# Ledger of designs, part 88: designed miniproteins, single chains, continued (4)

Each design is a single chain, and the fold is of that chain. pLDDT is the mean over its residues in the fold that is shown.

## One batch from the design tools (miniprotein)

Design m15040
Fold by ESMFold2-Fast:
Structure m15040 (fold): chain A 72 residues (1-72)
Amino acid sequence: VEEALEHLKKAAEVAEGEAKEYAQKAIEELKKGDLEGAIRYAQKAHQAADDAGNDEASRYLSEAIAALRRAK
């Protein structure tokens, strides 16, 4: 959970627009203990980052999704 939170925070730092908003929502869901909600928003953030061509944000979001799936 801590690993996923760190990756989501880094993604939110480097992401812009919609990707940043979804990354922040994933962090909020994770803090509430909703792993499924966190995964869903992290996947939306990853799609938005890829669509924007933000490779750095996309990489952090991929790591976050992997960590969230391991925590589940």
Scores: mean pLDDT 82

Design m15041
Fold by ESMFold2-Fast:
Structure m15041 (fold): chain A 70 residues (1-70)
Amino acid sequence: MTKEEEQQHLLEKVRRFLEEVRNAKSPEEADIWLALALIHVGIAKANGLELSPEVQRALEEIERVVEEKR
């Protein structure tokens, strides 16, 4: 997988987690999807991947939606 493919794959995963957070039926369910997003982002950063602005914005939106559900 190329660096560009890894970046795109991470963006697609984070966007999917954002959709799951938006559709979560409880704050606890939303927290699980946020935790998964943070794990995937953390692994990517540990592997030397610089986060795209799109990934950063999607992660910020996940955190915002989770707080709104609390």
Scores: mean pLDDT 82

Design m15042
Fold by ESMFold2-Fast:
Structure m15042 (fold): chain A 88 residues (1-88)
Amino acid sequence: SKKEELLKRVEELEKRLEELEKEAKEVLTDDQFAIVKPYLDRARQLLEQAREAARRGDYETAEQHIEEAELILERLEELVNGVKEGKE
């Protein structure tokens, strides 16, 4: 169902967020991590809101929040990978 599909996407993104936060803490300096932390917190909030929207049948709102969270995660992953590869 659409609900099960959206809830699965949220779960997969929550795992991705957890892995990214762990890697960011290992790769980034304390100052660099302080810059990215608000974005990690925002992605987590969006995923919580997406889960709630999906549970109540508001699939459009759930999908919008999922897409915004995915964009944040993608940008942060690029930043962390850039630092990890020795790129600024």
Scores: mean pLDDT 88

Design m15043
Fold by ESMFold2-Fast:
Structure m15043 (fold): chain A 75 residues (1-75)
Amino acid sequence: ASPEAALRAVEELAKKRDYVTIQELVDAATRAGAPEVAGAIAGELARKYGDVSGNDKISREEAIELAREGAARAA
């Protein structure tokens, strides 16, 4: 699958929620068939937040932006 598919999956996950967990964000990208985007998202999270847990919450807006950054880096 394409990086664009991972971005779409994250947008669908976030569209009716105020927040998503880091694990949900990574899982959405992986399930869309773009593990390279999931890896890029994890890298951006580590850069921005340092020591993060998969249970940590991020806003809808941050989740979508991280997915866009991850997709761009994976392309």
Scores: mean pLDDT 75

Design m15044
Fold by ESMFold2-Fast:
Structure m15044 (fold): chain A 74 residues (1-74)
Amino acid sequence: SAREALEEAIKYLEEKLREYGRDSDTGGAAASGIGELRKILEELERNPTEENKRRAEEAAKNAIKGVEDAEKKE
């Protein structure tokens, strides 16, 4: 589900933040992604529309990719 996708992405990003720390590019990308995905999760909980579910799944995918791209440059 969209909620599970967000939850799994947040968990992955939290692990990357712990591994790299906030002062790294990867950790900074993870912290930013966590903040964004938590806001999307809150919006999805208020308004569980099909549009918000699709946006949540896309945001989760994009946040993971952003962290992977940052990690590649470490």
Scores: mean pLDDT 85

Design m15045
Fold by ESMFold2-Fast:
Structure m15045 (fold): chain A 90 residues (1-90)
Amino acid sequence: MDKALKELYEKVEEEDRERFKEAVKQRKRILIVGKKSSLERVEELIELYGIEVAIIDKSNKEMIELAKKKGVEVIYADEELTATPSVFQR
């Protein structure tokens, strides 16, 4: 596991870590949704990259609802997930 993947894994909620590992193993298109993400940008990235899984701060209800509406699987992360929205691909 590379450094970036390990750091991301450690920010994922303990209960969702198995789902995160499976998404990485299956090479799914993963979107990281940080605190500075806008709804419009996240929606654009989901559509542009065909996002299958989104890692979202569990307190960010608007982003969770957007992901669910778009049929994207949500993996919950802690409140310190501060990154701008980025696509993770191995």
Scores: mean pLDDT 76

Design m15046
Fold by ESMFold2-Fast:
Order: structure tokens, then sequence, then C-alpha cells
Structure m15046 (fold): chain A 86 residues (1-86)
């Protein structure tokens, strides 16, 4: 079960990264679409954090996953600031 939570966390981290990249791409093209991708990325980060916590509670080492989630949070913050500035 810990491995299933790890796999789910990785999937949601990857989905968050995809939506962050899409949000960045759309900032200059369509701000509303950029905002939509930012919101989707935020949701996927929440799911990733949930599964990282579940894996950790089962005794899994989640250090690498937590670092990747922290990076997603930083990237989301950067994209949010770019949307506000544009």
Amino acid sequence: QAQQYIDNAQRYIDQANRHINDARRYISQNRDVAIQHRRQASGYIGQARYYVRQAQQLGADVSDLQQRVDQNIQDLTDVTNDIIAG
C-alpha cells in the first residue's frame, strides 16, 4: 500500500508540473487559460501532498517526494506572481 501511495504522489506531481508549464505558456496568449491551468496545478499539488502524507504514515521514506512537492509549490508561486504581474 505504501508503494501505491508513492506511485499516486509521483503521478500527481507530474500532472502539477504539466499544468504549471501550460500556465506559463498561456500567460502571454490567454490569461484566463493560464489561470485555469494554475488552479488545476494547485489541485494536483494538494493530491500529491495527501499521498506523500499517507506513504509517510506507513513508514516510507518520502524525502525525495517531499522535495519535488516543495519545488511544485515554489513553481506555482512563481507562475501565480507572473499572472498577477501580466
Scores: mean pLDDT 88

Design m15047
Fold by ESMFold2-Fast:
Structure m15047 (fold): chain A 92 residues (1-92)
Amino acid sequence: MLDEKIKDLEEEIKKLEKILEEAKKNPKVPQEVVDSLQQALEYYKQAKEALEKGDEKKARELTIQGVGHLMRALSLANENPEASEALSEAVK
């Protein structure tokens, strides 16, 4: 139940950390994309902490914030095909 949700969020955090690391290495990725990915990662980490404390409502609210920042990063990257390609490689 709760352990399964924590594991799912932990995997999502690991994927975001990999994407952020690759984005930081690529000078073609705009700083706004990197900043938005960093904010998404921080919200997902806070959501995991909330789940570990049993606060599913707070975790859901924090996850929604994280998704918002992730969607912003993807939207900004789509304006630059090279940035979109770099981020796509990171999710493999």
Scores: mean pLDDT 78

Design m15048
Fold by ESMFold2-Fast:
Structure m15048 (fold): chain A 87 residues (1-87)
Amino acid sequence: SKETIIKLVSAYLAVIGLMVEAEILKRQAEREGNSELAEEASRLLRQVQEGFEEAKKLDKEGNLEEAIRILNETVESAQSQLEKLKE
């Protein structure tokens, strides 16, 4: 349905936004010489990318509801981790 497509696209955009935030945090940490924070941000970026790729696979298989679920779980997990890293 159109509603499912809107949810799917919105979830993809949310995940992309979190990838951008994690990349910015990583680059700032690298410039400041904070290697631990840079490694944590790199790990977060990888986890978000893995969720994005799993969702893309499900999307290509026509399993849109499961793709949306994986994207939303990725967003929730990444937001929680990013908040802790920004402390």
Scores: mean pLDDT 89

Design m15049
Fold by ESMFold2-Fast:
Structure m15049 (fold): chain A 90 residues (1-90)
Amino acid sequence: SLVQELADFILELIEEMYEGLKNGEDKKKLLQEVIARLQEKAKEYEKKDPEVAEVLQKIIKVLQDSIKNNESIESTIEKIKKIFEEFLEK
């Protein structure tokens, strides 16, 4: 299902962010890479399901704000996790 595909994608992003944090990767570079993947996925979903695309855009904004405000990767992941959990309950 589209819900399962999105859930799996978001979980993979969260795991990638945790791995990057654990390995001491550059935060800005890590988040920019995640944003690029999200933007590609959002573009696909704009044609399939605009509501899903809107959720992905919310996650992109969280990541962009985290770069601008120099927020921790941990707090960024928590915000993404909340969006993920809310989406799964729909």
Scores: mean pLDDT 80

Design m15050
Fold by ESMFold2-Fast:
Structure m15050 (fold): chain A 61 residues (1-61)
Amino acid sequence: SEVEELKARLEELRRRAEALGLEGVAAFLDDMIASIEAKGSLSDEQKKGIEETLDSLEAAL
């Protein structure tokens, strides 16, 4: 599902952040993953916000 794809991207990015010693970024990504798991579903606004965050961080990392 789209939610599973976003979670997979967040998990990969968290792994990269940890490898680079970016503990604050890794913690932020962990919080996002936990929030998605707790909700079970995402609104279009929430999906957009997550995708924008992923696009920015994936470009930087």
Scores: mean pLDDT 81

Design m15051
Fold by ESMFold2-Fast:
Structure m15051 (fold): chain A 85 residues (1-85)
Amino acid sequence: SKTVTVNGKTYTVSASKNADGTIYVIVLDEDGKPLGISDVEVTESADGKTATITATAVTEDGTKVKVTAVADAATGKTLAATAEV
């Protein structure tokens, strides 16, 4: 997993791979509570080595944040994460 900071609070971004091969992302607050996620898009790289996941997360105060995670396509391991408001 990777950490991102939004409005002075730290969030944990984790990409993972389901048994069926689909990739998903979870965003946790400082207490480990999952944020609401929508608008999930997953794009695999042309070389098949990585997948880029973009999603809209909603923080506890209602702020919408665009989250981008890069995962290893074979394992689902989180390689990078960024967040923007």
Scores: mean pLDDT 81

Design m15052
Fold by ESMFold2-Fast:
Structure m15052 (fold): chain A 82 residues (1-82)
Amino acid sequence: VVEAARALLEAGEAEARAAGYEARASARLEDGVLTLEVEAVDPDGTRYHFRLEVPVADAAVVVDAGAPVVTSTAPPLAGELR
């Protein structure tokens, strides 16, 4: 389960880099919770940060379905940095 999640994140990271983004993705499993984190910087210098925490049982379903939900507070094209 965790291996499948990491493989998907690594594939997305490689594709983002090929498109000119600086991208890093990670998956961590601690105390029955799978944490997926993606950090990316586009060519214009805008930073994006996404984090998803899923219980192991739900993580198995999400990974098998290939549909982890990543949400952000702002649209990806919003370039406000604080």
Scores: mean pLDDT 57

Design m15053
Fold by ESMFold2-Fast:
Structure m15053 (fold): chain A 91 residues (1-91)
Amino acid sequence: SARQQQLMQAAVNAIMYQITHDDAAAAQFGRLLRDVGVDAFIAWAQNMSQAQINQIRDQIYSRTGIPVTASQVRQIIADIIAQLRQAIDAG
């Protein structure tokens, strides 16, 4: 669905920013996050399948030439979720 594609692209851009420090990726993550909603992104990201993790890895490699492991994807996403939860709690 369009919503599932937006959630996937939010995750891809968030991870790309953490790896490459590309401000365009950070800006795109922010736009997608506003569109899908923070709670929806967190719920989706906590329940990513191995197939979705592999798709994220494939897109990052295609766009950057940088290989990332499934464990690295999970760790970066967990860190992002923690940051988003802190931002929600702060208001």
Scores: mean pLDDT 87

Design m15054
Fold by ESMFold2-Fast:
Structure m15054 (fold): chain A 83 residues (1-83)
Amino acid sequence: MSKEVIDVETAGSMKLIKLAVDITVHRLKGDKEGELKGTIKLSQAVIDMSKEVIKAGGDKEKAEKAIKQAEEELKKAKKELEE
């Protein structure tokens, strides 16, 4: 229902914003490894938050699409770190 979904989305958005700021700080420092590790953490947080939205009865199709996009970003960042 919308009230529970809004509460989950608000808390999740604050967490994601903080992670995005941390990634930006690493980028400004020229820390490519820190930027990639931050991207992995952000992608995992998106997956976790989207699963919470599904459990709260939110938009399942939208949340599943967000999970798929985050999984692709996670895979790309992990490949760049392994090289």
Scores: mean pLDDT 77

Design m15055
Fold by ESMFold2-Fast:
Structure m15055 (fold): chain A 75 residues (1-75)
Amino acid sequence: VPPELQELAELMRRAEAGDEAALERLTALLDPEPEEREEARARVREMLARYPGDALAFDTEIGVERLKRAVERVT
């Protein structure tokens, strides 16, 4: 397993346990604007609930969400 996915899995585990700092780091992966942070945080919690312990599926969803936000900024 790539080291990056192992680190992601650890952050996911901590966020699920209520570690707000870990949740903030995961939310930062979505590259939200400051006014979007609460919505992005809620999205991360939804993704954690959907893919518990699956760092690869979580990483894929982060990539898709990031691409969607980048496209929306151009249009």
Scores: mean pLDDT 75

Design m15056
Fold by ESMFold2-Fast:
Structure m15056 (fold): chain A 74 residues (1-74)
Amino acid sequence: SSMRAQEHLELAREHIRLGEEHLRRGDVQGALDHSRQASDHVEEAERAGADPEQVQELMDEVRRVTQQALEAGA
Protein backbone atom coordinates (compact mmCIF):
# COMPACT_ATOMS: atom_id res chain seq x y z
CA SER A 1 0.00 0.00 0.00
CA SER A 2 2.70 2.58 0.94
CA MET A 3 4.57 2.02 -2.35
CA ARG A 4 1.36 2.48 -4.36
CA ALA A 5 0.48 5.60 -2.33
CA GLN A 6 3.98 7.04 -2.78
CA GLU A 7 3.97 6.37 -6.55
CA HIS A 8 0.65 8.20 -6.92
CA LEU A 9 1.92 11.15 -4.85
CA GLU A 10 5.01 11.35 -7.08
CA LEU A 11 2.87 11.25 -10.25
CA ALA A 12 0.59 13.95 -8.80
CA ARG A 13 3.62 16.18 -8.09
CA GLU A 14 4.91 15.64 -11.63
CA HIS A 15 1.56 16.57 -13.19
CA ILE A 16 1.32 19.67 -10.95
CA ARG A 17 4.77 20.78 -12.18
CA LEU A 18 3.77 20.13 -15.81
CA GLY A 19 0.52 22.05 -15.30
CA GLU A 20 2.48 25.04 -13.94
CA GLU A 21 4.84 24.85 -16.95
CA HIS A 22 1.88 24.83 -19.37
CA LEU A 23 0.45 27.87 -17.54
CA ARG A 24 3.77 29.73 -17.90
CA ARG A 25 3.62 29.26 -21.68
CA GLY A 26 -0.09 30.20 -21.89
CA ASP A 27 -1.34 26.66 -22.65
CA VAL A 28 -4.59 26.71 -20.65
CA GLN A 29 -5.87 23.36 -21.98
CA GLY A 30 -2.56 21.63 -21.23
CA ALA A 31 -2.59 23.07 -17.70
CA LEU A 32 -6.17 21.83 -17.12
CA ASP A 33 -5.35 18.36 -18.50
CA HIS A 34 -2.35 18.01 -16.16
CA SER A 35 -4.36 19.39 -13.21
CA ARG A 36 -7.03 16.71 -13.81
CA GLN A 37 -4.37 13.97 -13.97
CA ALA A 38 -2.79 15.28 -10.76
CA SER A 39 -6.22 15.27 -9.05
CA ASP A 40 -6.80 11.65 -10.13
CA HIS A 41 -3.43 10.60 -8.69
CA VAL A 42 -4.06 12.46 -5.40
CA GLU A 43 -7.38 10.59 -5.06
CA GLU A 44 -5.65 7.26 -5.78
CA ALA A 45 -2.92 8.05 -3.23
CA GLU A 46 -5.59 8.86 -0.60
CA ARG A 47 -7.37 5.54 -1.30
CA ALA A 48 -3.99 3.77 -0.98
CA GLY A 49 -3.44 5.27 2.50
CA ALA A 50 -1.22 8.27 1.76
CA ASP A 51 -0.42 10.73 4.56
CA PRO A 52 -3.43 13.13 4.91
CA GLU A 53 -1.10 16.15 5.19
CA GLN A 54 0.57 15.33 1.86
CA VAL A 55 -2.84 14.66 0.25
CA GLN A 56 -4.18 18.03 1.44
CA GLU A 57 -1.03 19.88 0.30
CA LEU A 58 -1.22 18.40 -3.21
CA MET A 59 -4.99 18.97 -3.44
CA ASP A 60 -4.38 22.64 -2.58
CA GLU A 61 -1.72 22.84 -5.32
CA VAL A 62 -4.07 21.20 -7.86
CA ARG A 63 -6.81 23.70 -6.96
CA ARG A 64 -4.38 26.61 -7.36
CA VAL A 65 -3.23 25.48 -10.83
CA THR A 66 -6.83 24.80 -11.92
CA GLN A 67 -7.99 28.23 -10.71
CA GLN A 68 -5.08 30.00 -12.47
CA ALA A 69 -5.82 28.10 -15.71
CA LEU A 70 -9.54 28.96 -15.58
CA GLU A 71 -8.72 32.64 -14.95
CA ALA A 72 -6.24 32.66 -17.86
CA GLY A 73 -8.83 31.01 -20.14
CA ALA A 74 -11.65 33.44 -19.23
Scores: mean pLDDT 89

Design m15057
Fold by ESMFold2-Fast:
Structure m15057 (fold): chain A 78 residues (1-78)
Amino acid sequence: KKVADAVQQAADTSARLNESLGRLDAAAESRRLGDEAVKAIKEGKLEDYKKELAERAAQGDLVADSLLQTIDKAVKES
């Protein structure tokens, strides 16, 4: 579960950073997307979830873009 652990850690780090900046909505969104990504990894639906994140990132969702990059890095390490 190295990929899932890395994704969760990155989402938690991003959420804490946004909280320290007073961006509570962005912090909540980072946690939510992180939890969804971890669930997708555990259920073997990572590729489908990556497609959804890529579509959202293309529409300007910076949180989705950041999470996609985190997943790709974690996959390379696995």
Scores: mean pLDDT 77

Design m15058
Fold by ESMFold2-Fast:
Structure m15058 (fold): chain A 72 residues (1-72)
Amino acid sequence: SEAEELRKKAIEYAKDPSPENVQKAADLAIKAAELMTPEEQFELAREILKASPNLDGVKIAMLVLAVAVEKM
């Protein structure tokens, strides 16, 4: 699905610590999260943290979970 393709790209960009790739990962993760259920958003956040186990990964994971709150 489109959400799965965006998820895969977000995770790949998240593995690269460059600021440009971190920003791309955040943008793609937010777009993916907008198409996802809360359960899928939680899994995406978990996968981002695995790919980027640092402050940037935490920030992206928080943005993914924030999309769930905005949809409420």
Scores: mean pLDDT 81

Design m15059
Fold by ESMFold2-Fast:
Structure m15059 (fold): chain A 84 residues (1-84)
Amino acid sequence: SVEARLREILAEYEPEAERIRAEPDRAAAEARYRELVLRATTEGLRLLLETADPAERERLRAEFREALRRAGLSEAEIEELLAA
């Protein structure tokens, strides 16, 4: 399913996110984290764009939002990313 593929994509980025959290330079960590989230979002949005059913796209967007929340992003960060 597309949901399973989306979760697999996000799971691939978890180890890198963990390494970024270990970065002692907080400004550098923040920049790297934003790049990581952008890459993950780009892959997730590709799945959404390839989905023909608009209702299914809306559902995947909501699940992607939940996956980003589980990855440790704030609501503000998630909103900015999904709006871009």
Scores: mean pLDDT 72

Design m15060
Fold by ESMFold2-Fast:
Structure m15060 (fold): chain A 73 residues (1-73)
Amino acid sequence: SLKDQAEEIKKLAERVKDEKKKEQALKLVEQALKAYEQGDYEKARELLLKAGDIVVDAMSEEELERLIAERAA
């Protein structure tokens, strides 16, 4: 469901090292959940796609490797 997708994106966003990108992604997830509660599923989907794009960009393969190394230390 869209709500489950929002939860997954939120969990990934929490791992983002870039504070600005993390805040942007989390804000978009929050807005998507509000749209979902209002029954605006098209807006919710669009906002989740934007949040996901930010998370993917922030957690590029190189950045993901850095985050894994930092969490292992």
Scores: mean pLDDT 80

Design m15061
Fold by ESMFold2-Fast:
Structure m15061 (fold): chain A 68 residues (1-68)
Amino acid sequence: SEMEELVEELSRLLKENLALAYRLNDQETIAEVERLGREAREAVERKDLERLKEVKERTIELLQQMKA
């Protein structure tokens, strides 16, 4: 399903973001990644595909910001 694919992809993106944030010792970004993870879980519980897509977009933006 689209939700299952989004959950799998977002899980990988969040893990990548968290690993990079820890490598950079960026406590603010670590907290932001954890917040995004909580929002993703909430979206899944509500079956809110649109919200889950928004969380994915924010997670990608955060990754790009860390690489800048």
Scores: mean pLDDT 86

Design m15062
Fold by ESMFold2-Fast:
Structure m15062 (fold): chain A 92 residues (1-92)
Amino acid sequence: MIPSEEEVLWALAEGARGVEGYDLAIKLYEKIISTGNKELIPEAYVNIAEAYLKKGDYEKAIEWARKALELSTDPEVRQRAEKIIEEAEKKK
């Protein structure tokens, strides 16, 4: 299938994460959020939170992870968000 704009942005963001390019990953996930795809938005929030955690911005990591919890009932997304909050609070 021809990839959607969201699929291309997601692949680029995942690639950026893989090479520790966290600033680029954050910008790409923010573009995904701007598409309004409700299924991708909570996962994008968690991935932004993880990128901030990896950068050592613990306050932003907690902020974005809490937003993911607000938007998602998905157990996997919620578990990832809760773990990010726990790790960020331990290091803050």
Scores: mean pLDDT 79

Design m15063
Fold by ESMFold2-Fast:
Structure m15063 (fold): chain A 64 residues (1-64)
Amino acid sequence: SLVEKEYRKLAEKEGLDKAIETVRRDIEQIEAQLPQLSGVARQVAEHELATYRKALEELEKEKK
């Protein structure tokens, strides 16, 4: 996905730790918005969260 590709580029430029930190912040921002969302908007945000969490898992696996 575009999300995974962008975090991969960040890891290449700034290192894995920076990319992991950035993904975690982005996840926190989406989670903070969820209580204010409903219907399609909430479903989209939940799908985005799943994508961001997958990107985080991939980066963390590479670090180990």
Scores: mean pLDDT 81

Design m15064
Fold by ESMFold2-Fast:
Structure m15064 (fold): chain A 61 residues (1-61)
Amino acid sequence: SSAQKQKELDETEKLLKSLIDLLKFARPDLTEEEVIEMAKGLALSIKVSKEDVEAAVERLK
């Protein structure tokens, strides 16, 4: 359902934002683009869909 998709996207955005903040703290040597790519990879590794990850990244811009 559209409501379920919105909840999944909201949770994915929250997860990605938390991962980005954590990675910026842990790896201050990385560029913003490298941090975003690492966060995306981590989200995908825990079964978040690629479509939801890409949509959440666009919402964070």
Scores: mean pLDDT 80

Design m15065
Fold by ESMFold2-Fast:
Structure m15065 (fold): chain A 62 residues (1-62)
Amino acid sequence: SMESKKAEEELKELLERLRETKDHRIAQEAMDKLVEAQRKNILDQKTLTEYYREILAILREK
């Protein structure tokens, strides 16, 4: 759907910013968007889990 595509594009942009900055505020924004996407049933569980794992992986590389 268009909503799923928009959510994924926004998450990808946040993940790129997170990789560059390692800013916990950006990580929190990405997590908040995942929670919203879960509540609105915009993204499937597998996709949500992959983005969540990616956020954690980026933060662990500090």
Scores: mean pLDDT 82

Design m15066
Fold by ESMFold2-Fast:
Parts: sequence; structure tokens; C-alpha cells
Structure m15066 (fold): chain A 73 residues (1-73)
Amino acid sequence: MKEQIAEQAARSSRETLKWLKENADSYKTEIDKVGLEVLIIALKVDATFLKPEDLKIPEEAIKVAKEIIEKIE
């Protein structure tokens, strides 16, 4: 159901945000950079299923991922 999909997308985005914040220093290579760009696409897809109140979660995760990409050599 639509509500179950939204809840799962919110959970996935929250877990991704937590992982990125806890593991930011682990992303150092060009391959990691590509992986983060793919992750940003996945977060944008998740956002299409979310309630307006939960959109801040994938938006914050995308922001963190972009900041990590900018720091990669």
C-alpha cells in the first residue's frame, strides 16, 4: 500500500543518512565518488514516495553525500 511504501522509503533514507554521517571518512576514491552519485539518485527516487514532512530526510542525506564527494581527491 502507498503508506507502507512511504514508511519503507523514509526508513531507507534515515538509515542511509546515519551510515553517511558515521562513515564519511571511509569514502576516498573515484569509485567511492561514483557510488555516492548512484546513492544520490536512489535517495531522489525514495523522495518521490515520501510524505512532504519526511522530505527533509533524503534532502539531508543528499547534502551529506555531496559534501563527501567534494572532499574526495
Scores: mean pLDDT 79

Design m15067
Fold by ESMFold2-Fast:
Structure m15067 (fold): chain A 81 residues (1-81)
Amino acid sequence: MKLTLLSDEDLEFIVETARALLAAAPSLSREQVERVLAYLEGVVAYLKKLAEAFPENEAIKKALEELERILAEVRRVLAAL
């Protein structure tokens, strides 16, 4: 099956990148945090599409849950700026 689906390692990399962006967010300007938020919203939208296409894939669901949590934290950082 020649589907270019994200591997578990690719999903872990995406989540770790999002965590790194969240960790950096308090040191960023408002405009930079807004760019981080927009990027993460795009990633979440993409993974939601994959979760709808592959509803039995728990790795995608877990990555999506963690990214939604990170996205909410970035929104809290932005609200505090």
Scores: mean pLDDT 79

Design m15068
Fold by ESMFold2-Fast:
Structure m15068 (fold): chain A 74 residues (1-74)
Amino acid sequence: SEKELLQKYVSLYSASSINEVGYDTNRELAKRLEEQGSTPELRELAKQFREGARIDKRAAEINKKKAEELKKKL
């Protein structure tokens, strides 16, 4: 039904927005750690945040694409 499609659209759009915030946050934290110094501990932590950012960016892109495809059917 149109109602079910709209609910799914809102859910996917919301999920994409949350993942975009996660991407921005992880990217900012990684950059800040890289600016603090080059110890092995700081490099490893920055790497972990960079990986989290990559995952969130990919999730945001997938969810946004799915939402836009549903929007075209509404």
Scores: mean pLDDT 88

Design m15069
Fold by ESMFold2-Fast:
Structure m15069 (fold): chain A 87 residues (1-87)
Amino acid sequence: MVTVTLRFVAKPGKAEEVAEALSKFKDAPGVLSVEVEVEGNVVTVTMTFESSEAYTRFMSTEFAPLLRELADKLEGGEAEVVSVELE
């Protein structure tokens, strides 16, 4: 299993939109759990994947497209990878 924690800094008033978009990752193939936390304009998402292959596929097919859509709502237009844990 792979557990990944990502941090997004939303522009003022955009944190809820970012959190809602990230919560949809729970429906992605190979995702076992998604937890989204909002503190001010900072949105933190923790996701658990069934395998490293599922994680790699998710990053290219789900995460990268969504990050491009959210770029105008994020400070700096990108996300920070806080941690990656491999079993």
Scores: mean pLDDT 79

Design m15070
Fold by ESMFold2-Fast:
Structure m15070 (fold): chain A 78 residues (1-78)
Amino acid sequence: LEAQYQAALAQAEEYERKGEELASDPKLATDAYRKAIQYYSAATDYARKISEEQGEVEQANLDKLKANYAAAEAKAAA
């Protein structure tokens, strides 16, 4: 469980970073953020099984990432 949480969190952080690095290409940035959201969603589910407080922290991170995804998608559509 903890190993699965850490693995999902590491993947989420890696794809979030890739989204930032690819900011000059909104379509590629959007694809990277979409993958980051998938991994953060998995990490949030694992975190909630570990503790309620940890789940709340990861949910806030997920909500922030969804906002970044929406911004990147809007730029790709322009």
Scores: mean pLDDT 77

Design m15071
Fold by ESMFold2-Fast:
Structure m15071 (fold): chain A 67 residues (1-67)
Amino acid sequence: MSIQESAARAAAQYLAEHHPELTPDEAARERLVEMLVEYTEKEPDEKVAQAVAEAVRRLLSGEWRVE
């Protein structure tokens, strides 16, 4: 597990616990993890936290959808 994957999984868990409307079922949770991993995968390790924060912001603002 890379730093990017670990950070993405932690963010997905946070969103599932605090914003269940984004992850109403297990399939939606898996899609959220995949989206966050893909988004952060190309970032240098020192920028992963910023990339995760931006991805979370986009999900909460409705710019991205977990479907």
Scores: mean pLDDT 77

Design m15072
Fold by ESMFold2-Fast:
Formats: sequence, C-alpha cells, structure tokens
Structure m15072 (fold): chain A 78 residues (1-78)
Amino acid sequence: MLEELEKEVEELEKELVELASKLPEEEQRKLLALLAARMREIEAEAAKIADPEERRRLLLEGAREAAREGIEAAREAL
C-alpha cells in the first residue's frame, strides 16, 4: 500500500515539474513557495505521530495532495 502511494506521488511530482517548466519564472517561484508552505504544514502534523509507518503514510498522503494542488495551480497559470 505505501509502495503504491510512493509511486503515485512520484508520478504526480513528474507531472507537476513538466507543467511548471512551461510557466514564466515568476509563476514558477510562486508555485514553489506555495508547495514549500504546504509541505511545512504537513511535516508539522507528521511530527506529532509517534509511529514511523503512520508518520510516513501521512507525509506521503500530504505530498500527494500538495502535488495535486500544485498541478491545479500550474494549469490555472497557463
């Protein structure tokens, strides 16, 4: 299950990078700032989880959602 989630995150990140590469530099920087802020929130929540596997799952689920949000933002900016 976690392995499938990791692959999904990798695929979404590749799509996000491809879309972002088509954006002007200024829009790319804004997108990266939004993603960084979102990941900081996810990492803070994950830090509250004592179980390593549950923490890893939350980080991956969060990364998946962040990547989806980033893809949507990139498409809107195109």
Scores: mean pLDDT 82

Design m15073
Fold by ESMFold2-Fast:
Structure m15073 (fold): chain A 95 residues (1-95)
Amino acid sequence: MKERALNQLTGFLLIAGQNGVDVEEVARFILELIKNGESPEEIAEKLKEKFNVPPLGLELAKRAVTLLLSMDEKEREEILKRAVELAKAGLKAVK
């Protein structure tokens, strides 16, 4: 489960970053919405409105959030931190 959540979230952050979105800002925004008790669908809609995330990215975000909601707060923060690190590394590699 944790590896699947990490992979889905990293894929989403890479797509967001390739479309010019700050991956750290997006990750913090997702964590805040999860803390506010928002659903995967509500989070995806807000990501679309705020960051203009493409459909593939929104699908990966919904899957990642669904997995993150099954985890405790500490596990969520660790997965988000790791996904941001991996996405930043991946974005540097493709420049």
Scores: mean pLDDT 81

Design m15074
Fold by ESMFold2-Fast:
Structure m15074 (fold): chain A 140 residues (1-140)
Amino acid sequence: SLSFIEKQVIEYANAIKEDAEKLIGLLEEELSRATDPEVQSKLQKIIDTAREIKKLAEELIEAVKNRDFETAYKLAQELIQKAEELYKLVKETPVSDEIRELAKRIVANAYRLAKLLGLPVSEEVQKAAREYFNELKKKY
């Protein structure tokens, strides 16, 4: 049977995967409407980073299911780093509020994953996660 921690890792990784998939779809729509080559280049970098995040989340879920915890730990570290990269790229790019909220939610779930596993997180990741959690508190 999977431990509580193993189940929580899978839950956070699935949440990140689903949000990355939604983010890719929205970014591909914005890219199809973009006419400025510089904006197109920035949107493509965000799409590529979101695709890497989706792949890392899928691989993390499989590693945990297979009890390959050495691989799972390395994949979790890489996933957290890519989530930070995504958030920084989104902050620097003219995108919709929906895309920005999805990126914040990905970072918040990466922060939860990092805290669960005792992994370090940057001040940028901590700040983004706190902003997301404060918005949730205002609604409930």
Scores: mean pLDDT 88

Design m15075
Fold by ESMFold2-Fast:
Structure m15075 (fold): chain A 59 residues (1-59)
Amino acid sequence: MEEEFERALEEVRRIAQAAGGRVELKPDGTVVVTGLDASRLTPEQARRLAEAIRRVAEH
């Protein structure tokens, strides 16, 4: 479970950075993405980002 969480978090960070965004992990475990320009994401990248965020939220 820890490995999947860390991989999902890394995936969110990578995709967010590609679109000019930043990833913040709050003390309660909430992951926040700021500054993301969705227009810079391909449909596939947007889908992967959504899946990775869901994986992080499930942990």
Scores: mean pLDDT 74

